# Designed miniproteins, single chains, continued (5), part 77

Each design is a single chain, and the fold is of that chain. pLDDT is the mean over its residues in the fold that is shown.

## One batch from the design tools (miniprotein)

Design m18652
Fold by ESMFold2-Fast:
Structure m18652 (fold): chain A 84 residues (1-84)
Amino acid sequence: ERERILEELRRVVRELGEELGLSEEEIEEVFRTLVEKAENDPEFVERLRRSLAVAPEVLANTPAEQRPRLEKLKRLYELLLRLS
């Protein structure tokens, strides 16, 4: 269901954006841009798919303090692929 994916995606984008110190307006713009690219840019989607293929190895080699953020990025990519 597209609506459920969008709501979950918005939550993940907000959490990541807040950790980066982005404003609410900047977070909303990032969310809108990512949705647009996931639905209309096949090259962007292919890049997400490649990133997810190496995600287990990247996470295994990441310091423990940064793993939660990378896990959120992995979730973000998974949600974007479901929109494509």
Scores: mean pLDDT 81

Design m18653
Fold by ESMFold2-Fast:
Structure m18653 (fold): chain A 85 residues (1-85)
Amino acid sequence: QPSTEEVILETVKTTGVAFMEKYNVPQSDIEALRNAKTYSEALEKLFEVLSKMTEEQQLLFGEVLDKSLGHTYRTGKPRLVPPVP
């Protein structure tokens, strides 16, 4: 069985990748997030990318991540298609 930490990591990675793809982040940054093996590494890559985005995009990411984590909390599984606005 996947651990809670593994399911949260997968949620953060899938949500971050979907957001980055929608907002045309460079493929190299998307691949760096996909290859993150720990929660800390995934957050470091996400915050680095988000720091270069607009305030509006940062706020939207927070909302999308909250919805995706809420799904994971309720179902015990990451959302396959995160609701990126």
Scores: mean pLDDT 76

Design m18654
Fold by ESMFold2-Fast:
Structure m18654 (fold): chain A 58 residues (1-58)
Amino acid sequence: YLPLTIKIIEDGKLVDEYKTTVPSIGTVNSLIDSYRSKGYKVTLTHIPPNSFILTVEK
């Protein structure tokens, strides 16, 4: 399982942040596609060795 932090940014400000775990990078890619379909700009940051930050901006 991979630690994942999701940060939600609106109008250049962090409005929400939550932490979860995902079973694979494939799950992260599915989340990226989901947020993009909702109109968010998505940035993925790898924090070595196994953590990711998903930043979604509107």
Scores: mean pLDDT 82

Design m18655
Fold by ESMFold2-Fast:
Structure m18655 (fold): chain A 101 residues (1-101)
Amino acid sequence: MSDDERLAALVRAFAEEARARFPELDQALLDRMLDPSASPLELVEAAVEVARQIAARHPDDRALLQGLLTLLQALVALSEDDPEAKALAQAEAEALRARLA
């Protein structure tokens, strides 16, 4: 399996779990995570936003915050062509890492 195919499979698995556990989530973001035509960047952006929404409701869930940090690190890696988006994702990842310390 390619890295892109593996990433897409992981994002889809996260979307299905999120739908089952958190029915109040933004349906458009969940639909983006399940879109077979979405780029790796679009998939990770949607997954980060879903994880942010869940984390806002469950701020003490360290496992969920670790998951969000992992997704933010993936977003940083995929945002090489967008220095502003990369800087914002990196700043958020650094702030979250400090919170988890």
Scores: mean pLDDT 78

Design m18656
Fold by ESMFold2-Fast:
Structure m18656 (fold): chain A 63 residues (1-63)
Amino acid sequence: MVTEEARKKIVETWKKTAGIDGFAEELAKRLGLPVDEVKALIEKYGLEETLDRFEQLLRERAA
């Protein structure tokens, strides 16, 4: 399950790695998805909505 602290850390990684590429790579690694798919989701839904979607997916896998 992704916590609020984990979400903040991911957002800070985005800021430190100069944008979408670094952030998409972290999410792709955690979910086992291609980086290009994660980038497409961020572009379509935005950063916050994409995080909410992935948090839900991770929660379902942990249940």
Scores: mean pLDDT 65

Design m18657
Fold by ESMFold2-Fast:
Structure m18657 (fold): chain A 96 residues (1-96)
Amino acid sequence: NREELEKLLREYFEEYLKLLREQGVSEESLEILREEFEEFLKNSNDEELGEAILSIFREIFGLKMSPENTPENLEKAKEYIKEREKLEEKIKELLK
């Protein structure tokens, strides 16, 4: 279901942009990322959309973790693995 994959990808992409804005990325840079994203959507098949969802999800978790090796980061990494497995199953269902 391409429409549901696009919707899911757009939701994660907007969350990603929100986190980048909170970290001080300029509106001009965010606008360029939006243009690249729209071009990607036009040129991508359903499988590539599923892969993009997983990639953006990984980037979102990366932005939420500190650069230091802390116990809190280890727990966030465990959460990422569990949530990624759930997301992979959802994407597989949407690709049927």
Scores: mean pLDDT 83

Design m18658
Fold by ESMFold2-Fast:
Structure m18658 (fold): chain A 72 residues (1-72)
Amino acid sequence: GGRIVSVGSTTAVVEFDEPLTDEEQQAILGRINPFDGVLIFSDDRRRVTVHARTLPAKVLAERVISAVESVR
């Protein structure tokens, strides 16, 4: 599972118990366009940092979790 471990107005961090697979990472990238926000994946693939642009950071973080759950 994934959880929001930090959320601000412009930045959120989602943490996963297991490293993201390539399929899960592609699902995330497919659900969030560059106009809505920027995604930064940690080197160990356990964290996704969301930098909000046009949508709130919390909404983008929730989309990250939903994208991963959609392929599990």
Scores: mean pLDDT 82

Design m18659
Fold by ESMFold2-Fast:
Structure m18659 (fold): chain A 98 residues (1-98)
Amino acid sequence: MLEELREKLPEMERALATTDDPARRVQLLYSYIEALLALGYSKEEIKERVKRFAPEAKDEEIDRLYEIVTTEKDPAERLRILLELAGYSQEEIDAILA
C-alpha cells in the first residue's frame, strides 16, 4: 500500500504542475496532501513539497486542505468543502451534488 502510494507521487506532482481546472487542482492538492500524510510527512514538509510542485498554492489553501484531510471523515461534506475552495458558490455546489 505505502509503496504504491510512493510510486504515484511523481504522477500527482506532474498533474499539479500542469492542471488549469480549479476543481481538478483542488482535488489533486487534497489527494497529494493525503498521500504525503499517509507516508509520514510532517505539516511543514507537506507545505514545502506542495509549494515546490504547485507554487501558486496559498498558505491558507494548504492549511485548509490539511485540516480537511486530518479532521473531516464524511466524504459528502469533504466534497462540498473542496468545491467551495475551488471557487464554486453554494448554489453551484448544490446543483453538482444533486
Scores: mean pLDDT 74

Design m18660
Fold by ESMFold2-Fast:
Structure m18660 (fold): chain A 96 residues (1-96)
Amino acid sequence: SLTDKVNEASGSSDNPAVSAMISSLTLLSEGLGPNVSLRSLEIAGKVLGIDPDDMRNYDDEKNRENIVKKVREVVGEESAEKIREQLDKVIEEKKK
């Protein structure tokens, strides 16, 4: 999978595939505002190698933890923290 290949290659923080994933997630989240579409989450899930249903149900704490864990494994802890913060913001907006 793309995730496996990125993880295998990510002995250093300068992997372009890793940068592309983080950029895509950031652009999707900001470009769509607080209400990120399910389709955009499906695309992000495909890039990360996460099941689309888990990406759709990111408001479930267990699914959200798994997403953050996968991001951490692929891109490292700092990037995983940024993704966690973004998901938390989207969930907070959903509660409005």
Scores: mean pLDDT 57

Design m18661
Fold by ESMFold2-Fast:
Structure m18661 (fold): chain A 83 residues (1-83)
Amino acid sequence: MAPSDEMTAKYEPKAEEFEKNKAPKEEVGKFRLEALREMGAPEEELKFWEALVKAYIEGITPEEYAKKNKDEELLKYVEEKKK
């Protein structure tokens, strides 16, 4: 599902605030994940952001997290986002 412009406008300023305040990547990732859940983002996108948050907590890259957990679908998604 695509979010409405109103929902995007609501969450974007908060995301910018986190970035300006140099919030930990972990907190920024959690906020984006919650915003995406509210906006009805695809399950694959939600899994990607959950993995990013977990990778930041462990101090590793999303690719390393996907490989460590043997999640081939997540690894493909991460590689596609790099291209």
Scores: mean pLDDT 67

Design m18662
Fold by ESMFold2-Fast:
Structure m18662 (fold): chain A 73 residues (1-73)
Amino acid sequence: SPLAEAALEEAIAEATKETGLPESIAEEVLKLMLASSPGADVLAAFPELAEKVKEFTLLVAARLQARRAEIEA
């Protein structure tokens, strides 16, 4: 839905600014989060960026949960 797409774009932009992940890496992390288990596979794919990837996934997840709560209220 348009609201879900807007929430996802906002969450990505916010998490990217906070973590400083390169845009290309952030896009790959997002694809893995949406298509597979966001834990082990994402961290295994980017071990050198593991700390930033963990922070990115937590920020995206938290923002999407908060936005869903606002929409469903």
Scores: mean pLDDT 69

Design m18663
Fold by ESMFold2-Fast:
Structure m18663 (fold): chain A 115 residues (1-115)
Amino acid sequence: SKLEHLREVLRLILRGDLEGAIDLELEVRGTTPEEEAERERFLATPREELLRRAREEAERGNMQALAVRAGLERSREALEEFIRFLEEKMPSLSPSAQKLAEIAIEVAEEVLREL
């Protein structure tokens, strides 16, 4: 299902397997030549530069960037910050966004137990 797919993509991101997350997402929604080129550029980008970009976007309140930052840092603290961000934002989110945040918290707690 779409939700099961989302859980697995998030799990890969939070474990720091960004290549695996991208491959899984592209497998389900199909791949264009532009997306293939973007994937190649992304994989060629040094981890330090990806982390810098993720930190900048996370500071702007981007949820996906917070997840990427947590995965790249592979720290308990960063993962706990990601969970806290979602919990704090939960009351202000739409019902559909709340459900996605609940799923993200569940997956983050699973990954946190693996650290």
Scores: mean pLDDT 81

Design m18664
Fold by ESMFold2-Fast:
Parts: sequence; C-alpha cells; structure tokens
Structure m18664 (fold): chain A 86 residues (1-86)
Amino acid sequence: EKQELIDALIKFIESFKKLSEEEKEEIRKAIDSNTVDEIRAEMQRIVANADSGLKKMEESIKKLGGDEKILEEAKKFVDFLKKILA
C-alpha cells in the first residue's frame, strides 16, 4: 500500500518532468511511513478541492460553451488519484 502511493507519486511527478533513477531513489529515501500518511492526507484534500473545482468548471462550460475535453481530462486525473488513495 505505501509502496503503491510512492510509485504513484513518482509517476505523477514524471508527468511534468522525466526523473532519473537517482532522483526516484532520493524521493523513496525521503519518504518514511509517517510522511506517506501525510502525503496521502494532503492528496485526499487536493482531490476534495478538485471535485469542487470540477463542478465549477462544468457549470462554466455548460453556460459559456467551452471545450468539454479539458473537463474530461481533469475528471480522469481526479478519478486516477481517487483510485490510488482508496
């Protein structure tokens, strides 16, 4: 479970930049069991705030006729985080 969260965090960071094996090892070394619980709680908070943001985006897109693909991508990302945190 803790290893899954660490791997998920590394994959999330890699979505913005490529990490070397040394950088991945540094992340794993820095994350102890207490830090993992704190990261999980913070990610859950981010997901809860993202749900609120997604509802506001959906309302805005519905009223203004914006690009629904952006909302779909954001929802998929939030669902991904929820599955990892479950």
Scores: mean pLDDT 66

Design m18665
Fold by ESMFold2-Fast:
Structure m18665 (fold): chain A 84 residues (1-84)
Amino acid sequence: MTLEEIKKLFEEADTDGDGTLSIEEAREVFKKLGASDEEIDYLIEKYANEDGTFTKEQFAEAVALFLRRKGIDVSVEELLKALE
């Protein structure tokens, strides 16, 4: 999976263009990335704000952790730059 594909998934989920995803929007992106429901629940618990949102930075951290667990070496900074 390329950084460009991840960027497109984020842009499609960010319906208001504010750079923030709801839990529901983030869940759909993680499903499209190939995450299981259990993996998604873990990422949401670890990275979501208490109000049920993901900032771009929190989303990048969650995606980076997920990809690294799948053997894809990617940094949070690289993902944030790609999501610009």
Scores: mean pLDDT 77

Design m18666
Fold by ESMFold2-Fast:
Structure m18666 (fold): chain A 64 residues (1-64)
Amino acid sequence: SAAELANQAGRAAAQGDGEKAAALLLEGGISTPEQAKAVKDAADAGDLEKAEAEIVRSVIAGGV
């Protein structure tokens, strides 16, 4: 489900794995490439609050 993929992406981002977080969101159809890049950039920078906010924004925009 989208919620499960978003949770997995959040865990990857929390571990600094922005690439995996972005891939999960893109493969799941949750994020656009631009939204996934925002999550990756935030996670890679260690900004976990921003990464989580971008994941949530993607889920809301997707109508989930």
Scores: mean pLDDT 80

Design m18667
Fold by ESMFold2-Fast:
Structure m18667 (fold): chain A 145 residues (1-145)
Amino acid sequence: MLEELRRAIRERKPALLEVREEDIVELLELIREEVPGVVLVITPTEELAQELAEKVPGSVLLTEENLPILDYIGMVFATYDDFLKYRDKIDWSKVSLVVLLEVSEAPDETLELVKELHDRGVLVIGLERNVTPEVRERFAKLFGV
């Protein structure tokens, strides 16, 4: 897991990682330390986004007010719905990494948008509590891994 994440970051290759809930904070802290620029963490729920933003030091929830200053924040949490809502207002040239929490719950429209960002050189990391064959095939089909 940690060595696989570090390898994915270093090689700039998409990765889908099977994770325990207790390991998510440590992985996000490592990502924040090793990835320069804006890290956008996308979650299935607002409650999970808020909980992780409180646990990961120096991260925030995505708001309309902080959209122009994301490069000063470094790590930002959004829901799948907020990500789609703000997609045309985000300066994607500043985003270095997208983290997808629970790729199984991600809307197809979100995954297609994240694929377009990957094709522009944004790194993509999926974190999933249970990596089923279907989740693995869905991720592999989008990101070529």
Scores: mean pLDDT 89

Design m18668
Fold by ESMFold2-Fast:
Structure m18668 (fold): chain A 85 residues (1-85)
Amino acid sequence: HMKEVEVDDIDKIKELKAKGYKVTLRVRVGSTPFENRRAALRVREAIAAGADKVKVEISGEMGRLFLDEVVGPAKRAGVPVEVVE
């Protein structure tokens, strides 16, 4: 039995991993540079917490411009990334 869960709160990742879940972090990008920088930071923190996958919900041209910054840490760590428009 492989239990999988999707979260948007990084603080939940360690608890869920301890319970044996496979954890996907969901982040949204596209509204502002501030939100996109926060998304990049959350991805880094989630990887450090043991996230198994990152799902990025992208909106508009600004989100596309920041996509590499947001997903870069996950790609460098070998963590799978799913991009959804």
Scores: mean pLDDT 78

Design m18669
Fold by ESMFold2-Fast:
Structure m18669 (fold): chain A 77 residues (1-77)
Amino acid sequence: ASQIEKRIVKILEAVLGISPVDVNTALKDLGLDSLDAIELRGLLKMEFGIEVPLEQLLELPNVEALAQYIEQQLKEA
């Protein structure tokens, strides 16, 4: 797992109050609702400096896909 993937897992564990979070688990299956998604987006911006659109965040299938999105955005900076 990448360092970005590990950081995202820790952020999700904090937002949802659950541990461990599996990178292959669907975000919706973790119980991530719209309010959790807003909190997650804010924490991702603080951690990585990347603002993930809420629509994009809700459409991502799992933690691995979210990590790949953030890695791509960081390469463009």
Scores: mean pLDDT 76

Design m18670
Fold by ESMFold2-Fast:
Structure m18670 (fold): chain A 100 residues (1-100)
Amino acid sequence: KIKEAAIESALRTAEALEQLAEEIPDPELSERARELAEEIREAAERGDLEKAAKTLEEAVRLLGEMAREAEAAGDLELARRLYATRLAVGGALYIVERAL
């Protein structure tokens, strides 16, 4: 049950991150978010929870950085979405780590 929940959580998070990437105005950051989403999805589909955890940690860091920049630029709507996605990614990371 824990491993299955971890895989499902990682896959759902990858999907959310991919959707969020479409809302990121910076093409470089948008592409990086898509790359992380694909890496999380691929790792989860293969049951590679160690790789999934590492990539989720990287996504948490990137989303936090982007959220602070959006907030500093006055884009509070984007900042809120980035913070919300970061919280979801952090939750998935917690579940994945519990399955290791």
Scores: mean pLDDT 86

Design m18671
Fold by ESMFold2-Fast:
Structure m18671 (fold): chain A 63 residues (1-63)
Amino acid sequence: EEELKKIYEKHKVDPIDGKPLENPVIDSSGNVYSAEALTRHLLSQEKRVDPVTGKEIKEVKPV
């Protein structure tokens, strides 16, 4: 739809699963993820690290 098109053009796909972004969030490294995909990834680990860079995530903000 029109709303998804704007999100895709600005943020592209989620780098965790390659799916279209849903409820996009940006981490302290500037990477954009789907909120639920990032949450599941972080819950599967004891440390909150960026899936792309492996760097500790200090903050996550909604886009």
Scores: mean pLDDT 67

Design m18672
Fold by ESMFold2-Fast:
Structure m18672 (fold): chain A 67 residues (1-67)
Amino acid sequence: AALTSAQLREAARELGLTPEQFLEKVASGELSRETIRELADRLGVSGSTLVANAKRLVAAKKAAEAE
């Protein structure tokens, strides 16, 4: 994967969020396109890659909670 746990924690800290809150906001579209672009650039990935990874992780967590 292009994103590490450490990179996600760093990005979350920049916004004053937990890593879980950060992923949920990215996946739900609560963050502006501009903010997504800036964060993705800092992480060395595309904005679409960041959003896709966030959506996948949130979906996996919800599936685990539903079991």
Scores: mean pLDDT 75

Design m18673
Fold by ESMFold2-Fast:
Parts: structure tokens; C-alpha cells; sequence
Structure m18673 (fold): chain A 81 residues (1-81)
């Protein structure tokens, strides 16, 4: 199973992918900012849960939710290319 460190690293890489796609898309600067803000919020929630010593099950749930949202935003950004 993924470690908390692996979870954060995976989300960080997905976040970078999202920003690169948003910059290459025909999205407005405001839309790019909204994508970035939404994505970083989920990553911060996971980071705070790790700091608080949340259960492995809780960390997995937060990771899955964050990953799903990042993948949804990436799909939307790709559709605007």
C-alpha cells in the first residue's frame, strides 16, 4: 500500500501535470487560477491529515478523493486543448 510520502508525491506530480495542461490550453488566467486553487486545497487537506496522525484508512480516502478531483480537472483541461 502507498506510504503517506508516496501519496503526497503522486498528488504533487498530478498537480504539476494539471498546471502544464492549463497553461497550454485555451483557458483564461482566471480559470487556470481556479484549477490551481482547487487542486492545492485537496493536497493541503491530505498534508494536514498526515501531520495529525490520521488513520491509514482516512489517509487513503483523502488521497483517493484528491486524485479523482485532479484527474477530473486534468480531463477538463485536456478537453480545452
Amino acid sequence: MMTPEEMLKELEEKYKELLELAKKSKLSPEKIAAYALRAIGDILDLELAIEKGASPEELQALYDRSLERLEELIKEAKSKL
Scores: mean pLDDT 79

Design m18674
Fold by ESMFold2-Fast:
Structure m18674 (fold): chain A 103 residues (1-103)
Amino acid sequence: DEEEKAFEKIEKIASKIAKNSNLDPGLIIALSLVAAAKEGMPAEVFEKELKKHMRNDEETELTFAYKLAIKVAKTGDLEEALERISEKYGVSIEKLREILEKI
């Protein structure tokens, strides 16, 4: 599954960036997925991947990230997604926008 491999690659890249930047990997993953949704990746792609991560699994940072990406893909509301990431990780919206520009 090419889409599944793409998401695994995004997660691995995000984890590497987070480790080098002392940033939470869940935060970088959430921003990466939300950025992809804003750039036109369809909600159905995120919904398929979310279902895989929800199989016999509790709500994780990944399921949070995919749920935000689905909402952005459906609504186009990046600002609401950034506010929710800011609330969850305790990082300012201004700092989140700076990180997004580097992704």
Scores: mean pLDDT 73

Design m18675
Fold by ESMFold2-Fast:
Structure m18675 (fold): chain A 73 residues (1-73)
Amino acid sequence: MEEELPEEVKKRLKEIEERYRPRMEELRAAGDLEGGRELLREMYEETIKLLEETNTPVAKKIAELLREMLEKE
């Protein structure tokens, strides 16, 4: 069973997603692929920062996976 993130962290991750969703939808509607990539990177960087501040083994692993995804693009 995967170790669960703290409730507070899950709430903050959802808040990040909700903040970025309308902006991502606007960029998609405009066909702005470059702006979409930049916004996605910004969202991932904010998510990584939150996970690093959480100081749990699961959060650290997720942050490392997100960094690898950013590096491979």
Scores: mean pLDDT 77

Design m18676
Fold by ESMFold2-Fast:
Structure m18676 (fold): chain A 83 residues (1-83)
Amino acid sequence: MEREWILKMGERLAEILRPYDPEVAERVLRLSKQMAESEGEEAERLDRELSELLKPYMEDPEFLERYRAAVEELEAEAEEEEA
């Protein structure tokens, strides 16, 4: 299910954020793990909290490029599972 994707994306985001702010990186990792274990409305609440943490970085072009690269890499991995 989507749990594995959420965990992998969380790990990639934390790695990207570590040079910017290691405390935010750790918090993103924790939220991603909690979100992977949550369902429905609780998962949505955690996603909003994660989005709020990322807002300042989403305005940084360098962060956006690394974020897009991480998403593309995970999407390429997911395509292999279609068979």
Scores: mean pLDDT 76

Design m18677
Fold by ESMFold2-Fast:
Structure m18677 (fold): chain A 90 residues (1-90)
Amino acid sequence: MEEELERLREEARRLREQGEEALKQGKYDEARDLYRQASRLYREAGDDVMSATMAALSDASVLEAQGKVSEAASLATARSLLAVADSLSL
């Protein structure tokens, strides 16, 4: 079970790195999908913090595509922090 969770985290990390690269290249739709997939894998691995962070980055990628870069960064940070706070309250 721990080995399975470790594999899920490693795969999620790979997808996160690919999402970061896509974002740097201005491929916002690709970055969105990669971060969404990473968020799902982190959730399956029980990493709620990283899952929430990837979901926020996926949302930020959409806002960057719309030219709302500063709003995207603020929204991503706020959503990530709120999701972490909610997870810790449970």
Scores: mean pLDDT 73

Design m18678
Fold by ESMFold2-Fast:
Structure m18678 (fold): chain A 87 residues (1-87)
Amino acid sequence: MLEELLEELAREVEAALAAHEAGDYEAAAEHLERAAELLDEIVRRGLAEEVGKLFGISAEEARRALEEGARNARALAEQLRAKAAAA
């Protein structure tokens, strides 16, 4: 449910940070791509309203934040993959 998706999202973000700290940009990018997929899943399941309640914002604001988060995660993953390819 939402709690499980948020826990999985937190694990993917934590794994991305750990991989980045280790200089493993490819692994960090893979974890960020999975984080983006989880953000899309939350929106697709109609859970933006529940996220809004958790953070004290509207369902509309929560949906925009989730969509923006997914775009940002994918953009960062692309940058990290470019970095890995250049190394």
Scores: mean pLDDT 87

Design m18679
Fold by ESMFold2-Fast:
Structure m18679 (fold): chain A 65 residues (1-65)
Amino acid sequence: SESIKDIEKGIEEAINTLTKEQIKERLEMLVEYLKTSPDLSEKDKEMYKYAIKLLEKKTNIKIEL
C-alpha cells in the first residue's frame, strides 16, 4: 500500500540524514503519540507500530513501548 511505502521511504531518508540521537527522539515521539492518541484508527496504530519496529531494526536502537 502507499502508506507502507511512504513509511519505508521516510525511515530510509531519516536513517540517511539523522543522527542516532535524533532517531531516538523520533522513536520516543512516535511511541508517545501512539500512547496519548486514543482517537487513532486501528490502521493508523498498525502503521505507527510498523514504523517504530522498522526504525528500531534498521538502527539497532531499543525503546520501551
Scores: mean pLDDT 78

Design m18680
Fold by ESMFold2-Fast:
Formats: sequence, C-alpha cells, structure tokens
Structure m18680 (fold): chain A 82 residues (1-82)
Amino acid sequence: SKAEELAKKIEEEVKREMPEAKVETEIHEVLGVPVLVVLVEVDGKKYLNATVVHENPSQEEIEAAQELARKIAEEKGASFKM
C-alpha cells in the first residue's frame, strides 16, 4: 500500500541520517484515511510523528490524526512532532 511504501521510505531516511536510531512504524485508520505513525528513539529520547496518507488531507482529517498521534505519544512516553 502507499502507507507501507511511505513507511519504508521514512525508515530508510531516518536510518541514513541517524544510523543508531530505532524506528518503529504503525499504520492506523482515522476517518477512513490511512495515518502513518513513526516512532524514533535516539539517545534514550523518543519522538513520534504522524502523517495522513492522503492527497490534500482535510483539516478534520489532520486534526483527528494529530489527536491519535498525541495519545500514542503519551502512551509510549514520546514527544509528539507533527
């Protein structure tokens, strides 16, 4: 899927810039749209980012994805970076 292809591309890019980083990706669905959540751990710090896998995502879709990412970040002890 497009989300899986994007996940691979982001993981490779993060590993290229930060070889020691641990990267985990999760694909969720919000309002019928795929959302890619990327968790990066480096130097004991965790960062979480979310991307709506949709052309021209609506503000509602973006806000829903941000809320999902925030909750996952809180559960994993990560800083949320959108």
Scores: mean pLDDT 81

Design m18681
Fold by ESMFold2-Fast:
Structure m18681 (fold): chain A 70 residues (1-70)
Amino acid sequence: SHMLEELEKKIKEKIEKKAKEAGIEIESLKVSVDEDGNVTVSIEVKDDKDLPEASKIAAEAAGEVRAEAE
């Protein structure tokens, strides 16, 4: 649906932007939004030490996009 496609795109773009600002190199990023608006993010980083920060960025980006959609 249009809404789910927009949410996935915006979340992905925000994660990429925030990761770049934090100096985190993303090797792979997948974002999926289900029919209930639940967001699943699969992120792979070049350096495992950055994984906690990348996970935080993913959660923040998903939350911000969902708040903007309400």
Scores: mean pLDDT 80

Design m18682
Fold by ESMFold2-Fast:
Structure m18682 (fold): chain A 70 residues (1-70)
Amino acid sequence: SALAAAEQLLLEEARLLAEDVKAGKISEEQARERLRQGARDLGAAFGLSEEQTERIERLALEEFDRLLAE
């Protein structure tokens, strides 16, 4: 589904951004803003509802925080 595809793409972005933060390439704040923007961009590209866009944003931020704590 479009939702599942957008979710997987944003979760992959969260993993890459967590690695960039750990490598000192970007700040946590920059990474979180990129994930929020990524959710909006994917939501628009895949024709997601506002609720679906908010859901993938929340899941990606949760995954980012989890990976950053490792």
Scores: mean pLDDT 89

Design m18683
Fold by ESMFold2-Fast:
Structure m18683 (fold): chain A 88 residues (1-88)
Amino acid sequence: DANVAAFEAVMAEAQKIVDENPGGEGERLAMQHMIEKLTPEQIEAWLEAKVKKYGDTPEQREMAKLLKEEYLKAIETKDLSSPAPRAP
């Protein structure tokens, strides 16, 4: 529950970034904010809650697994792609 609430709070912050940055840039910044702020535990807890709410079907479990893998990969690769490069 606390992890679900934390996930939803990060999503709300991401939406605020989109609203404050029109013209497509906000979507990129919001996605980066989500990737940087979300933890694997928060993602897992939120997806688990959604799966249970939808009756815990094999299809929901597979979708949750794919979404979790997508978010985890994004967190790893986006950390490497930080917007503060020092390379010339």
Scores: mean pLDDT 70

Design m18684
Fold by ESMFold2-Fast:
Structure m18684 (fold): chain A 86 residues (1-86)
Amino acid sequence: MTVGATLMKFDKNGDGYISAEELKEYLESLGYKLSDEEVEEIIKKGEELSGDSSGRVNYEKLLKALFERGLIYEDGSKLIEVLFEK
C-alpha cells in the first residue's frame, strides 16, 4: 500500500486529518512501538511541516511536504526516520 492509502484507513472520521491516537495505530501497524511522548513529538513536527496548529495533522499536506523534500517513498520508507528525528 502507498502511505496515503494506509493513513486514509486510520482516518476514522474521514476529515483528512490524523490524530495522535490514529498516528500511533498507523506506526504500530508498521512495527514501531512508540511512547505517547514520541507520538506527540511526531504530531508537532507534522504540524510544523503542514502549517497546522490544531493538534492534528493534515496527512495530505504532510505527505506532500515530505515527498517534495525527498524524505519519504510511496511505501512510507524513511517516514519514521524523518519524523522520529529529535
Scores: mean pLDDT 62

Design m18685
Fold by ESMFold2-Fast:
Structure m18685 (fold): chain A 70 residues (1-70)
Amino acid sequence: DVAADLARAPEEVAELLRQGLISPESAAVYRAIAAGELTEETVAILKTVKGASDAEIEEIRAQLAELRAA
């Protein structure tokens, strides 16, 4: 679940990186999204590195918008 992974706290992302469960590139993407930065570059990385579909990208945008509004 890409959206659930992207909602991880920075400490949790750092732990996954230390365990070798995610790449440094994935960790950078998670941090950018946690900061509310779903840019064109981040979208391209999600599609190429995570294999995210257009529907998953839109779901992530919707979740981030709700998080920003809360």
Scores: mean pLDDT 62

